# Designed miniproteins, single chains, continued (3): the designs that were tried, part 64

Each design is a single chain, and the fold is of that chain. pLDDT is the mean over its residues in the fold that is shown.

## One batch from the design tools (miniprotein)

Design m10340
Fold by ESMFold2-Fast:
Structure m10340 (fold): chain A 64 residues (1-64)
Amino acid sequence: VDDKEVAEGLALIYRAIGNIDLARGDTEGAVASYEKALEFARKHGVSPELIAELEADLQAARAA
C-alpha cells in the first residue's frame, strides 16, 4: 500500500469532518480539520488538485 493512498484517504476524512463542523457553525473545528487534511496532503505529496481544494476550503472557513 502506497503512503500516498493512505494519506489521501486521511486527508479526505479530515476534509469531511471540517465540512460537517462548518455546516454546524463550528468554524474553529473546521479550520483545525482542514489544516490537518492539508498537513497529510502536503507531507505525502498527494495530488496538487486535492491540495488546492483543501486550501480553498481552509480559506473559506477562516472567512466565515
Scores: mean pLDDT 81

Design m10341
Fold by ESMFold2-Fast:
Structure m10341 (fold): chain A 93 residues (1-93)
Amino acid sequence: MTLEELEEKVRQYLGSTEEDFNEARKRAEELAAQLGQPAVAFIGDRPGEIKAIGVADPDEERRKRFLELLLKYMEEGLDPGTAVGRALVELAR
């Protein structure tokens, strides 16, 4: 599965609009540039609500692995925020 296919599956699972997805990615890219490290950003209308997830990482293989883990945990029934946390912990191992 390509990186683009994984991003599309995550977008479809969350029900993200293209606009929300693009905004989340932009925020992640801006945050990654400011911190000098990979970043994840969320779009939601209130605290705890996640409508879109954006990921910025110059390592395409690591970004792909993160998205694979994220999708896996969401499909297992975890909420998106918990799924991101689990994916990041697993990726760091």
Scores: mean pLDDT 80

Design m10342
Fold by ESMFold2-Fast:
Structure m10342 (fold): chain A 66 residues (1-66)
Amino acid sequence: MKYIVTFKGDPSKQVGLVLSLLGNPNVTVTPVGPDKYLVTFKGTASEQQALVDSLKSDPNVTVTEV
């Protein structure tokens, strides 16, 4: 599945989240705007759901399914 992840907040929080995503070997992150990233996941449906739930729990992050 593919998601558009939009960051809101200070740059240090954005950097931490991006580095966390890049550390996952089943995740590909592609910049699509100044504060927007296309996230592609290769893992199982349960691993994908856990990642989406983690991202949605951050009040500075908006996740949109593509």
Scores: mean pLDDT 77

Design m10343
Fold by ESMFold2-Fast:
Structure m10343 (fold): chain A 101 residues (1-101)
Amino acid sequence: NQEFVDALVEEAVKEGEVQKLLELLRRALAGDPEAQREVQTLLSGFATRHKDDETLEAVQSYALYDLGKESSAGIKGTEEKAERFRALVEELRARLEEVLK
């Protein structure tokens, strides 16, 4: 995931969207369903372009698990992938905050 995070951060810097992406990630981590959906779409698209099947699986599994809550969705096996998605979002947030210093 580090290579994926580095590539996405570099793209955000090039496009001048660091602050916009950071705000979106913060809203998603705070449990905003609209932001969570937008982050899932954005990361899925980037993972597909980057051919990161492992990250793509984690992002797609998120649809069955609430990012802001430990899931009671009742579907075993998606929890690990959803936790990986949460960790990815948190790492991206931290890296983008570092860029803005």
Scores: mean pLDDT 68

Design m10344
Fold by ESMFold2-Fast:
Structure m10344 (fold): chain A 68 residues (1-68)
Amino acid sequence: KEEARRELEAAVEEIREGNTLGASALLLVASVLDPSLKEAVLEAIKALNAGDNEKAIEIAEEAVKKLE
């Protein structure tokens, strides 16, 4: 879970920097490390594809909180 949390935190930083492709890759890695994140990761990627970076950050941050 700690590795998956680190990847989610990195994905949030990439979204804030405008690197949505890098963020999507990190989100997918997090779901591989912790399959319980699969649904949250898919929703975050859908938000990124829709251009809703704020929603993607919110979804990723909620996923991080659930791993604490």
Scores: mean pLDDT 81

Design m10345
Fold by ESMFold2-Fast:
Structure m10345 (fold): chain A 83 residues (1-83)
Amino acid sequence: MTPAEFEEMKAALRRMGAAVRARAKEAGDKLGKEYYDKVNALVDQADALADAGPEQLPQAVELGGKAMSLTMELEEEVKKKEA
């Protein structure tokens, strides 16, 4: 991986993290702050691993995926509660 490729992957993860946080906040405002806090913790861990270097990037991507999955589950719970 080149330094430029690594920087692009980090930027992509941070963009994804920001989008996930925004969506999770909307769900957390309806379900409870503790759900939003869990997503924030996963995104924070992913960002920290990405900042640690290229060797940690696969783990950062895995945690980002977990944060997205949790956010999608929270959005489905909001739909059920609003139905």
Scores: mean pLDDT 81

Design m10346
Fold by ESMFold2-Fast:
Structure m10346 (fold): chain A 60 residues (1-60)
Amino acid sequence: GPELYRALEDQVGPEGIILTLKKGDVVELLRRLNSDFAWARSLTTGREGLVGLSKLERIG
């Protein structure tokens, strides 16, 4: 099934690159880029972008 994570804090960043998240938003991890960052899709907004893995908690 999909790899699901929850955002531990609000996140905002440069438009078109960083995925904007609110604390508690659920994301699907689409691809791991390195040990610090992944490309994910917000299940709340449907938007895709870069997320810091240290700011996410695995839930599925």
Scores: mean pLDDT 86

Design m10347
Fold by ESMFold2-Fast:
Formats: C-alpha cells, structure tokens, sequence
Structure m10347 (fold): chain A 72 residues (1-72)
C-alpha cells in the first residue's frame, strides 16, 4: 500500500494535480499511523480527483493501494 500511495502522489504531482498528490500523501501518513479507515477514505478521494483529471497511471496505483488496505 505505501509504495502505491507514494507512486500515485508522485505521478499526480508531475501531472499538475496537486490536490490528488496531497491526498495520496495524507493517505500514506494515515496508513503509517495505523489509521486504515482514514487512509482508505483519503485514497478514495485522491482516486476520484485523479479520475476527473484523466491521470490513469495515478488511478491505477490508488486502486492497488485501496485493495491492499481493504485486505488489511
């Protein structure tokens, strides 16, 4: 999950979608703090914004992160 959240943040930032990058970084921090529900919620928000912006690579990494977090 951590690696996918980090890659999503990097890709979103490079694409100029700062809001999605910030939410992905916040999701990673929540995960590191053991707040799984918060991490999932923030990752879902980042995914929605990345989808609206058309950043498919970031969306794929966020989907992978969300799937891993839900299995935790």
Amino acid sequence: AEKHLEEAARIAEEAGVEEAAELAREAKRAYEQGRLDVAIRLAEKAKKIAEEAGVEEAVKHLEEAIEELRKE
Scores: mean pLDDT 82

Design m10348
Fold by ESMFold2-Fast:
Structure m10348 (fold): chain A 60 residues (1-60)
Amino acid sequence: EEKLKEAAKILGVSVESARALLRLLAEGMSEEVLIQLLVKEAKVSEETARKALEILKSLL
């Protein structure tokens, strides 16, 4: 999916990592928990993390 690649690029992570995030969202993991994880591990802003997660949620 082109949106998956876009989310990966925004976060600065691999497409495989973006796919793992999509899986976690599909399994019901809290968006707030994923935002905090991305800020800590991917070193992106909260705003950037929210934008990427909204793109991923559009694939669900």
Scores: mean pLDDT 81

Design m10349
Fold by ESMFold2-Fast:
Order: sequence, then C-alpha cells, then structure tokens
Structure m10349 (fold): chain A 85 residues (1-85)
Amino acid sequence: AEELIKKAKELVEKAEKLTDPEELKKLADEALELLDKATDPEVKLVLAKALLKIAKKLLELAETREQLLEAIGYILTAIGVILEL
C-alpha cells in the first residue's frame, strides 16, 4: 500500500514538470500498471486521482486527434476505477 501511494505521488510530481505528451503518456501507463497491482480501495483511489491529473495535462497539451483520444481513454479508465470503489 505505502509503496504504491509513494509511486502515485512521484508520478504526479513528475507530470507537473513535463510538457511532452509522449513522456506524460508513459507516466499515465505507469499509473495504469500500478492500478492493475492495487487491491486496496484507498490505494486505487489515490492512483485513479493520479491518472486523472496526468490525463488532464495530456488533454491540455494534446496537438493531434490521436493524443486527444488517448487522454480521453485514460480519463474514462480512471472514472471507471472510481465508480467501482
């Protein structure tokens, strides 16, 4: 639990400093991998919030249709996780 929460915080802190959509996508994918490993609802909520923050930045920086759709995909995944909690 503590390790996953720490990683979620680190992903958000990294995302705040990035302006490259491809690097942000890598952080979003890392958040998805951590969500797949999480079993605790509180940990899932923290990771879903982290994914939403990263995806929101991806949405703001998206320059292509493909990047916009990827950002929306991450947002929908995070919402799905939160709704199952």
Scores: mean pLDDT 83

Design m10350
Fold by ESMFold2-Fast:
Order: sequence, then structure tokens, then C-alpha cells
Structure m10350 (fold): chain A 104 residues (1-104)
Amino acid sequence: SLVDKLIEDLRQEMDLMAELIYKYLPELKPKVDELRKIIDKFIQAVRDRAPVSELQRIRDEAFRVLDEILKEANKKIKDPIVLARLTVLASGIYFLMDTLVRLS
């Protein structure tokens, strides 16, 4: 289904972002691990057909942690290509989560 494909795309974007942060900002690993747990909870809520209000609440928590990761990355990562890749991956996560909420 379209939902299953969007969930797989969300997992792939998250894994690629985690790999970049583990390589270039290993001190942010706890925040990335926190984001992964929130996204796993979001995916489960989507599969369980949770109310849209619950999906929005989990999405907003994920976005808060993602914003914190991006803020720290922008301060500490000096390589503009790494920052650009991280920004694209983060944009994908925002888009996919918003789309999954919209489809509920």
C-alpha cells in the first residue's frame, strides 16, 4: 500500500540521518536514538490506526527533537556537503510524517 511505502521511506531517511550523525557528530547519538524511538512509536500508531490527534502529538514530539538535532548540526558541522545531505534527509522526515498524518 502507499502507507507501507511511506513507512519504509521514513525508516530509510531515519537510518541515513542516524549514520551521518554517528559519523560526524557522535555526541548527538542520544538525541538521534531518542528520535528513532519516537518515529518507531509514530509508525506503530499509524499501523494501529490511532486518532489523528495522537499522530499529530507524536509527530510534533519528533519534530521538536529533529529541530534540536539540526540546530546543533548547523553549529558544529563545518562541511557544507554533509550539512546539505542532513538537511535533505531531515526535510524528507518532516514531509513523510506530515503526509502519513494527512492520510490518516
Scores: mean pLDDT 91

Design m10351
Fold by ESMFold2-Fast:
Structure m10351 (fold): chain A 72 residues (1-72)
Amino acid sequence: MKPLADIEELHIDVDELDKETAESIAKTIKRLSEQAKIKKLVVTAGSVTDEAKKLLEETAKELGIELEIEVR
């Protein structure tokens, strides 16, 4: 089955990338992946916790998504 749409790059901007924010992003990406093929996720944040980074890396790997985290 071909996905309904391809998402080449999904950009998310947040002030703080903590565990709760990362969990919300991961849940959103998992839901979107049911309807579309996401190739790359770019998250830009003012601050990043190690727990948040690990959670997003694990989720991106599970879904086959390239992850880029940028700190402002």
Scores: mean pLDDT 81

Design m10352
Fold by ESMFold2-Fast:
Structure m10352 (fold): chain A 74 residues (1-74)
Amino acid sequence: SLEEVEEKVLEFLRKAQELYDTASPETRAEVARINDEAVRRIAEALQAGKTPEEILAVIDEAMKKLDEIREKEK
């Protein structure tokens, strides 16, 4: 549902912000890049009338990239 998309977007943005605030300068640039790409892809998908399922898949891909970055910082 669109509500589920909204919740997932907020979760992604919160996780991206937390990672950005605690990360090294190099990792910050990478997080910002992932965030910008994800926001753009989500906006494009919404404007193109993509299904909630397709939009959730885009968010899930971005979340996996954030998790990968978080793992490298440990």
Scores: mean pLDDT 82

Design m10353
Fold by ESMFold2-Fast:
Structure m10353 (fold): chain A 87 residues (1-87)
Amino acid sequence: SVQALIDMVEAGDPDALDRLNAEIARLEKILGKDAVAAAIAQARAALDAYLARDGVSLSARERELLVKLATVVLLGMEIKKREAEEK
């Protein structure tokens, strides 16, 4: 679940990136590569805009964790949207 991934990131779990990458790979099988690529691009652009606005500095690991976590959230929202459109 998204909440379990958030909890792992907040706990500083060293495996958090591997778990996020595994979940993204699972979601790619459901939604397709184009949807995943779009979500990653959107997450990265949103994080870059936020960091530029607030003058916040993040480590490379923190940036990657936040991009991957935001990607999973965006893909989860896309699944819910498709489920709501189901006949």
Scores: mean pLDDT 77

Design m10354
Fold by ESMFold2-Fast:
Structure m10354 (fold): chain A 64 residues (1-64)
Amino acid sequence: SKEDLLAIAEASLKAGQWALERGDYETAANAFDAAAHWYELAGQPDKASEARKLAEEARKKAGL
């Protein structure tokens, strides 16, 4: 269901936030990319776009 997709997206977003707090920027970027993918499948394009921006910022901090 779309609710299950949203739950997976939110879990991935939270994982990214925890990785950022630990300074694990590569893991954070990957988690935010996963969140964006699941938000897109859930029909939440604005949230997917926000998650992609977080992934880009995390990649820059990682020197990627």
Scores: mean pLDDT 88

Design m10355
Fold by ESMFold2-Fast:
Structure m10355 (fold): chain A 71 residues (1-71)
Amino acid sequence: LSEELKREIRRAVADIAFAVARVTGSRLSLEDLAEKTGLPLEEVQALADEWIARGLLRRGAEPGVYVGVPR
């Protein structure tokens, strides 16, 4: 696998995690997600911001923590 393809796979895994959090109303730590996926924290933050812009995630009370918006 090329590094570009590996990065795309890592981003897809992060998007799946956001989708699961959205459906379940669960909390996600961006630092934990970055560590598990191998993506830079900045890239995970950018993906999270896209989900917030769509109204599917919100910022949690803790820094770097996001919460799924059910329904």
Scores: mean pLDDT 80

Design m10356
Fold by ESMFold2-Fast:
Structure m10356 (fold): chain A 93 residues (1-93)
Amino acid sequence: MEELEREIVIALLRIAVAVVEIYLSRTLPPEKAEEYKKKLREATEKAEEAIRKGDIKAFEEAAKKLAEIAIEGGADPETVEKIMSGLVEAAKK
């Protein structure tokens, strides 16, 4: 993957995570929302590192963890899995 393409995938990942964080802030009690946001941030940092290193397997594992956290927080499983699968597919190019 080209350097520019990696930064685009990272930007798309950040947008997806921001949307999930907004959803969690609106649907969960504040304490639970902050807990899930912390988990999302930690998983996002691992995903970004994997993308920058070109480690597709590590990115797939981090994307799966992000999906699991979002779903536990109440996000729609089909939507979350579709977004994360799209990001993984983009990262493979």
Scores: mean pLDDT 77

Design m10357
Fold by ESMFold2-Fast:
Structure m10357 (fold): chain A 67 residues (1-67)
Amino acid sequence: MLKLVVIVDKDKEKGTEAGKKLREEGGEKTGVVGWYGSKEEAEKKAKEIAKQDGAEAVVLTVEEALK
């Protein structure tokens, strides 16, 4: 199953770096959809992805993504 990550951060630069690290660690089965300044917008995007066949979406903060 393709795991797609939506990252929430006020700083787009931090979101970009976290997304790059997740792609390097997760390989082909882990994609980063994007980063958003609010958790609400990220959750809306995750719900849209979850309606598509074969995709699982999770919302992570930059701190959670870099664990």
Scores: mean pLDDT 64

Design m10358
Fold by ESMFold2-Fast:
Order: C-alpha cells, then sequence, then structure tokens
Structure m10358 (fold): chain A 66 residues (1-66)
C-alpha cells in the first residue's frame, strides 16, 4: 500500500511540474488542467496537504489570469 501511495504522489509531482511549465508559458487553461490532475493524484495518495496547496495556487491562477 505505501509503495502505491508513493507512486501516486510521484504522479502528482509530475503533473504539478507540467502545470508550472504551462503556467510559465502563459498557457493558463492547460496549467489548470494539469493542476487538476495533480490534485486528484495527491488525494488518491491520501496526501491532503499537497492537494490543498496545489488547489490554492490553481485557484489564484484562475482568479488572476482567467
Amino acid sequence: MEELKQRLRNLGDEYEKKAREAFEKGDYPKALEYFSKAIQYYLEAGDTERAERVAAFAAEVERKYL
């Protein structure tokens, strides 16, 4: 179980990285799509703290740039 949770966190990290790269390029809709995927993987891993941090940043992106 712990190994599966770690793999899900790693997937969350990967999508969070893709989201930040899209954000840096000004592709805000794509960034939000990747942030949503990161949040889902973190929640599936039981990592509510990381999910909340990513969700908070995604909400700020939506408010400021969309």
Scores: mean pLDDT 86

Design m10359
Fold by ESMFold2-Fast:
Structure m10359 (fold): chain A 60 residues (1-60)
Amino acid sequence: TDPASVFEKLAEAVPEIKEQLLEIAEMARNGASSEEIGQRIDSLSEEQKKALLEGLRKLA
């Protein structure tokens, strides 16, 4: 499974953080490690992290 595709789908489900999710998808396409992606996610605000979790729930 392509991790970039997962973040692209999340960007469509969570338009309020679409740009941040597309940035993470681009990092994954460029071969960023899981550690680097995790650090980028950890750098999101609490509101952005909450939006990401809600998006994941909608896709599950």
Scores: mean pLDDT 79

Design m10360
Fold by ESMFold2-Fast:
Structure m10360 (fold): chain A 57 residues (1-57)
Amino acid sequence: DVKELREKAKKYREKSEELFKKSKETGDKKLEFEGQILDGISKLLEGVASLLEKKLS
């Protein structure tokens, strides 16, 4: 379901932003890397949702 994919993408985006903030506060590069992974997943899910929405239209 496109709506569920977009909602999951938003949640991963929010978690990514939280990890980037913690990385900046602590200097932990592992948190920065994890944030980049979650940001990538969020963008992938948003992209899949957009493709499914366009194909089903």
Scores: mean pLDDT 82

Design m10361
Fold by ESMFold2-Fast:
Structure m10361 (fold): chain A 95 residues (1-95)
Amino acid sequence: SALDERRLAMARESRERALALLEANIPKLTEEQRELLLETARKVLSEELYERIAAIIERNRDAPAGSEREQVIALAVATVALSELYLAERIIEKA
């Protein structure tokens, strides 16, 4: 149906937006925060999305963490983005 097609399109758009937020915010995190994020992704996301997040972390491996304020904000944004990815995958998987 048109509603199902729209829902699927919105889920795909939400997934790409969440990945873009992770691209922008993962570099600001500490190594420990990146490891916790990756472990969470491994447990709740598909292997495809886990590998995409792992690739973002690996290419930023040597990036210095942001300020304390930047770390707190980036961790909050990354957590929300991870939740959005989980919800988007559930919608896409059922289509």
Scores: mean pLDDT 87

Design m10362
Fold by ESMFold2-Fast:
Structure m10362 (fold): chain A 115 residues (1-115)
Amino acid sequence: SLKEETLKALEELKELAKKTDNSDALLKSIELLVEAGMVLLKHSEDINRGIGLVLRLIGLLFEAELNKDNPEVLQKKLIEAIDLIKDGIKTEKDDDALKKVKKLVLKAIEILKNA
């Protein structure tokens, strides 16, 4: 239930990402997904997989910051970050981790809707 709600929110975020050209909103959304990745790492039973997820998300954020004036690049980086979090959520069993990730995803949705 909570996992399904979180995956549904990530799909909504992905739809908003594809139609948002506001670079600041896209960049802030990537930052929130890095925080979501850190939540998943903290609750991970597979620490190496959790570390790999966070490092990939941080890499996407750095690429986004270097391209902050290019909305098309930011959209691609946000979509990649969403797909990484979706993969992490599919294997997550901790309800507290899922609740925290869902809150971060919902904040990203609000930012893109107000952009």
Scores: mean pLDDT 89

Design m10363
Fold by ESMFold2-Fast:
Structure m10363 (fold): chain A 60 residues (1-60)
Amino acid sequence: MTPDQLTQKAIQLARQLLDSPSREEAERLARELSGVLAQLSDEQVRQVEAETGLDLSGLR
């Protein structure tokens, strides 16, 4: 998977997390997002934060 594909996946997961109605669903999405963020550079994480409005520092 390219860095750009990982960044797009992180943006998609972050948007799903924002729209999640349940705590359990939010926890599952946060775990998936955390796994993707671990593969991203700091600059890519900042791009995801800029696109979604989330502070993602706590998920790394």
Scores: mean pLDDT 76

Design m10364
Fold by ESMFold2-Fast:
Structure m10364 (fold): chain A 74 residues (1-74)
Amino acid sequence: MSQEDLDAEALLVAGAAYLSLARKTPDKEEQIKLLEKAIELFEQAIERSTDPNLRELARQGLEEAKKLLEEVKK
Protein backbone atom coordinates (compact mmCIF):
# COMPACT_ATOMS: atom_id res chain seq x y z
CA MET A 1 0.00 0.00 0.00
CA SER A 2 1.37 3.44 -0.99
CA GLN A 3 1.36 6.50 1.30
CA GLU A 4 -1.48 7.92 -0.85
CA ASP A 5 -3.60 4.79 -0.24
CA LEU A 6 -2.77 4.85 3.50
CA ASP A 7 -3.82 8.53 3.68
CA ALA A 8 -6.99 7.76 1.68
CA GLU A 9 -7.86 4.88 4.06
CA ALA A 10 -7.35 7.16 7.10
CA LEU A 11 -9.61 9.80 5.49
CA LEU A 12 -12.25 7.14 4.72
CA VAL A 13 -12.20 5.92 8.35
CA ALA A 14 -12.41 9.51 9.66
CA GLY A 15 -15.31 10.30 7.28
CA ALA A 16 -17.19 7.20 8.43
CA ALA A 17 -16.63 8.20 12.08
CA TYR A 18 -18.05 11.71 11.50
CA LEU A 19 -21.03 10.25 9.60
CA SER A 20 -21.71 7.87 12.53
CA LEU A 21 -21.52 10.80 15.01
CA ALA A 22 -23.87 12.87 12.82
CA ARG A 23 -26.48 10.05 12.72
CA LYS A 24 -26.77 10.00 16.54
CA THR A 25 -26.48 13.79 17.06
CA PRO A 26 -29.79 15.34 18.27
CA ASP A 27 -28.74 18.98 17.60
CA LYS A 28 -29.50 20.00 13.99
CA GLU A 29 -26.72 22.62 13.74
CA GLU A 30 -24.09 20.23 15.17
CA GLN A 31 -25.36 17.41 12.89
CA ILE A 32 -24.92 19.67 9.82
CA LYS A 33 -21.31 20.51 10.85
CA LEU A 34 -20.47 16.82 11.36
CA LEU A 35 -22.02 15.89 7.99
CA GLU A 36 -20.12 18.67 6.19
CA LYS A 37 -16.88 17.37 7.76
CA ALA A 38 -17.74 13.78 6.71
CA ILE A 39 -18.41 14.96 3.12
CA GLU A 40 -15.05 16.80 3.02
CA LEU A 41 -13.19 13.72 4.29
CA PHE A 42 -14.90 11.32 1.85
CA GLU A 43 -14.15 13.68 -1.08
CA GLN A 44 -10.48 13.82 -0.04
CA ALA A 45 -10.40 9.99 0.25
CA ILE A 46 -11.73 9.70 -3.34
CA GLU A 47 -9.17 12.25 -4.65
CA ARG A 48 -6.18 10.58 -2.94
CA SER A 49 -7.13 6.92 -3.50
CA THR A 50 -5.69 4.84 -6.35
CA ASP A 51 -7.58 1.76 -5.04
CA PRO A 52 -10.98 1.34 -6.78
CA ASN A 53 -12.41 -0.47 -3.73
CA LEU A 54 -11.43 2.36 -1.34
CA ARG A 55 -12.80 4.90 -3.85
CA GLU A 56 -16.13 3.02 -4.08
CA LEU A 57 -16.46 2.85 -0.26
CA ALA A 58 -15.71 6.59 0.00
CA ARG A 59 -18.25 7.32 -2.78
CA GLN A 60 -20.93 5.34 -0.88
CA GLY A 61 -20.13 7.23 2.34
CA LEU A 62 -20.27 10.53 0.44
CA GLU A 63 -23.73 9.66 -0.97
CA GLU A 64 -25.06 8.72 2.49
CA ALA A 65 -23.64 11.89 4.07
CA LYS A 66 -25.06 14.15 1.32
CA LYS A 67 -28.49 12.46 1.52
CA LEU A 68 -28.64 12.87 5.31
CA LEU A 69 -27.46 16.50 5.04
CA GLU A 70 -30.32 17.31 2.62
CA GLU A 71 -32.83 15.63 4.98
CA VAL A 72 -31.53 17.60 8.00
CA LYS A 73 -31.57 20.97 6.12
CA LYS A 74 -35.32 20.63 5.27
Scores: mean pLDDT 83

Design m10365
Fold by ESMFold2-Fast:
Structure m10365 (fold): chain A 55 residues (1-55)
Amino acid sequence: SQEEFDIASEYARKVSEAVAAGDLDKAREAIQEGKEKGVLPSTIKMLEKYVEEKL
């Protein structure tokens, strides 16, 4: 749905911005918040892997 897409896009952007800023803690907080807000598990898994690749 549009709502699912909008939420996923918002949290993907927050994660990307945090990673670009070098703030991996903020990136993980954004992932956790997205999980609580109903971002799909498959999207959460992709975002988690993306952040782990930066460790």
Scores: mean pLDDT 81

Design m10366
Fold by ESMFold2-Fast:
Structure m10366 (fold): chain A 90 residues (1-90)
Amino acid sequence: GERTARLAAEAALKGAEAGKGGRESAFMSSAGNGVAAIAAAVGALAGEGPEESRRAADAASDGSNRAEKAKDKEEAIKAGREGAERALAA
């Protein structure tokens, strides 16, 4: 539901922010890994609405994968935000 989608979105943003102070490769890796870990956690919280929780987790995971493949910090942050926005829409 909305709460699970919010948690996924907040966590995706926190994952992106957590890498911000590191070197470029460390930032991208941290952003990607953070969002992926939260996608897994959101999947585990499927008690709120299994289908909605799954959609939120998939959106967060997609954002994470795109952040890991990003060429620069701006692209990584954008990928994380897009994943978070999609998770909130679930």
Scores: mean pLDDT 58

Design m10367
Fold by ESMFold2-Fast:
Structure m10367 (fold): chain A 65 residues (1-65)
Amino acid sequence: SVSREAAMYIRVVGRTVESKGMEVRMVDGKVVITYPSSDPEARERAKEAEEELKREGIEVELVER
């Protein structure tokens, strides 16, 4: 389970990464961010999102396509 504050944070971050053609999903209480391996801008954005979410105590997994 995720707190209301963390859930809202996940939503905001999700919208940001989706603007770069990335996908954000919740799987078993962790946030999975999928990004194209050929796009260095998308990779950097995904890493920034991972760092921000981990600061809030949220588990994150990055997946390359």
Scores: mean pLDDT 72

Design m10368
Fold by ESMFold2-Fast:
Structure m10368 (fold): chain A 77 residues (1-77)
Amino acid sequence: SAGEGLVRAAEAAVRGAKAYYSPEQAEAVEEAARRLREAIAAGDVEAAAEAMRELALALGYSEEEAEAIAAEARRAL
């Protein structure tokens, strides 16, 4: 499913952040990924899209790129 795929991608992002980012940045990625998992479990598309936006920002994407990622998540879910 699209939701399962997004959660899996977010978990991979958490592993990468823990390996290569500062502890503070890795924690921000982990928090965004946790919110994404909760939103997907609740079936809340808007909360999932916002969590994807926050995840992208925590990973260093621009605001414009993060909004594009959130819009794609809304279309996929």
Scores: mean pLDDT 85

Design m10369
Fold by ESMFold2-Fast:
Structure m10369 (fold): chain A 69 residues (1-69)
Amino acid sequence: MEELKEKLLELARSSGNEEAVKLIEEAIELIEQGKFEEAERLFTRALLLMPEELRPEAGKLAHELIKKA
């Protein structure tokens, strides 16, 4: 779980979009609270702020985080 969180945050940071990083951090916190629908919404918003090249990998990591929680 922690490794998936760190990889997703690293991808967000590499995008250079601070809002995407913040949304992913908030989505991870929501997953820890069991708020999966709200977390999915924040992940979707974050992915739209990231370059298209990074979206497939970020989407896979986000899906794995929700699936394993």
Scores: mean pLDDT 81

Design m10370
Fold by ESMFold2-Fast:
Structure m10370 (fold): chain A 67 residues (1-67)
Amino acid sequence: DAELEREAWREAARLLERAGNSRAAAMLAAMAAGEAVPEPQTLEEEIDLGLGLIVVGVELLVLRKEA
């Protein structure tokens, strides 16, 4: 369900923002909105993106089990 996936992306962005990783949160929020996100240019940017994607994956698993 695309809507459930979008919800997982929004929740992951919110959690990352609360954790103080505003860059990863902004990237996930833009992706959830369907906006273009620049390709990571540094190792730190790649780590932030990877961490964000892991959080999205965990949220998707949680939402799927609750649904």
Scores: mean pLDDT 73

Design m10371
Fold by ESMFold2-Fast:
Structure m10371 (fold): chain A 86 residues (1-86)
Amino acid sequence: AELLDSKKVGNLTYYLYKVSENKFEIYKELDGKKTFLGSVDAETGEITKNPEKEKLYNISVKKEGDTLTITVEDKLFGSATFEVKL
């Protein structure tokens, strides 16, 4: 998978990976531990959350033209927004 972007919020870093033309994965890193949060399908808008982490995080997606906006919200550390040109 290709790392597209990373965003720091306090001691937490969010990572956005491209796994195919329409598939994206979101990870977080806290204290050196990297955790999978979920995936997004840009064609369908489907969001698949990691069931072990689902209660602490929200992932939302907005598609406008050829731009995909992915927002990750953590209950304790706040949110990060990624913009991807498709």
Scores: mean pLDDT 79

Design m10372
Fold by ESMFold2-Fast:
Structure m10372 (fold): chain A 62 residues (1-62)
Amino acid sequence: MIDEAEVAEALFRAALAIALRHMDREEARRYVEEMLEKLARDHNLSEERVEELRREAEEALA
């Protein structure tokens, strides 16, 4: 059985990669935060998982 959280994490990482390649830093930050919020709601991610993904994005965008 595919873990719902793993699917959401993969989708988020794909969105982050697109943002880093095609957007300026400020636009990328807004885009990935909106995507994280949507994926967290749609896939019922725990707060801990959301914090891990947000930290990953902040490190990549630094």
Scores: mean pLDDT 80

Design m10373
Fold by ESMFold2-Fast:
Structure m10373 (fold): chain A 73 residues (1-73)
Amino acid sequence: MYSLPVTEEGIKAGVEAARRAGASEEELRTLEKVLSAHLGNPLIKVTQAALKAGVSRRVVEAATLAMGEAILS
């Protein structure tokens, strides 16, 4: 299974998508910390870490989708 790496452009896109999905500023701060800590790591690892850190599934799904799109464009 191919997993896309976390990039700086991906992190920016993911945080923006999370904000649009209705994430609070506290939830966005938690997400950004998790994403930054996983820079260069497989995207699947950041999804699991964000859920464990208490970020809602809806927000994580929105962020992950946007990150994948940013990496592929």
Scores: mean pLDDT 79

Design m10374
Fold by ESMFold2-Fast:
Structure m10374 (fold): chain A 85 residues (1-85)
Amino acid sequence: EKEETRKALEEMLELAERMARGEISAEEAAERFEELGKEYENKSRKAYGIAHGLAAAVRNAAKEGASAEEIGRRLIETLEELLKE
């Protein structure tokens, strides 16, 4: 589980970096976080929960007028902190 959680967080960080670079939209990123959550659902409950939460956070921030680049930068900070643990 710990190794699977780390791998999922690394994949989530890559998605956040792609958002920060303007390579994907907030809507596309939220869908990819949901897909990643499903991929890890049976491997790490923690990764599933985090991916689900990030998808919701991305959608909510976009509704509040944040750009994909702004959301991506915030997610990078959050995910880097989670990877330290």
Scores: mean pLDDT 85

Design m10375
Fold by ESMFold2-Fast:
Structure m10375 (fold): chain A 74 residues (1-74)
Amino acid sequence: VSREELEKEVLLGLGRMYEALADKLASKGELEEAIELYRKAAELYREAGDEEAAKRAEEKAKELEEELKKKEEE
């Protein structure tokens, strides 16, 4: 295993962990924290070269941002 290959695996693993935690926080109504974690997951996925996973995480973050905005304005 090369350093570069190991680095990619670590980034993918961290991205999955942040996404999973964000999913859990979103389900509990912790929208601000979930948004931050989805954005971190997206960044990690991009660094690892997984553009599809990054886009998915960014989309989830945007959906929660809209939900949070509605709650803050009420």
Scores: mean pLDDT 81

Design m10376
Fold by ESMFold2-Fast:
Structure m10376 (fold): chain A 75 residues (1-75)
Amino acid sequence: ELRELLREVAEIERKLKRGEKVERERLLELAERAEELGLEEAAEYLRKAAEEEDPEKAIEYIEKAAEVIGEALRA
């Protein structure tokens, strides 16, 4: 479940870095899943990314979410 969440977040990060659009609802769905898995910090970053209009800042939030999820997988 954590590996699947990380894969999906990484996919969104790659899409945004390529200049592709990602639906806000998709980011909110991933935030809910992160929260259900006890990763509240990652969920908050994903919610911030969903509301962020600046693509560079949105990518930064998603990168931070991926880092938190990745650390949970290494623990």
Scores: mean pLDDT 83

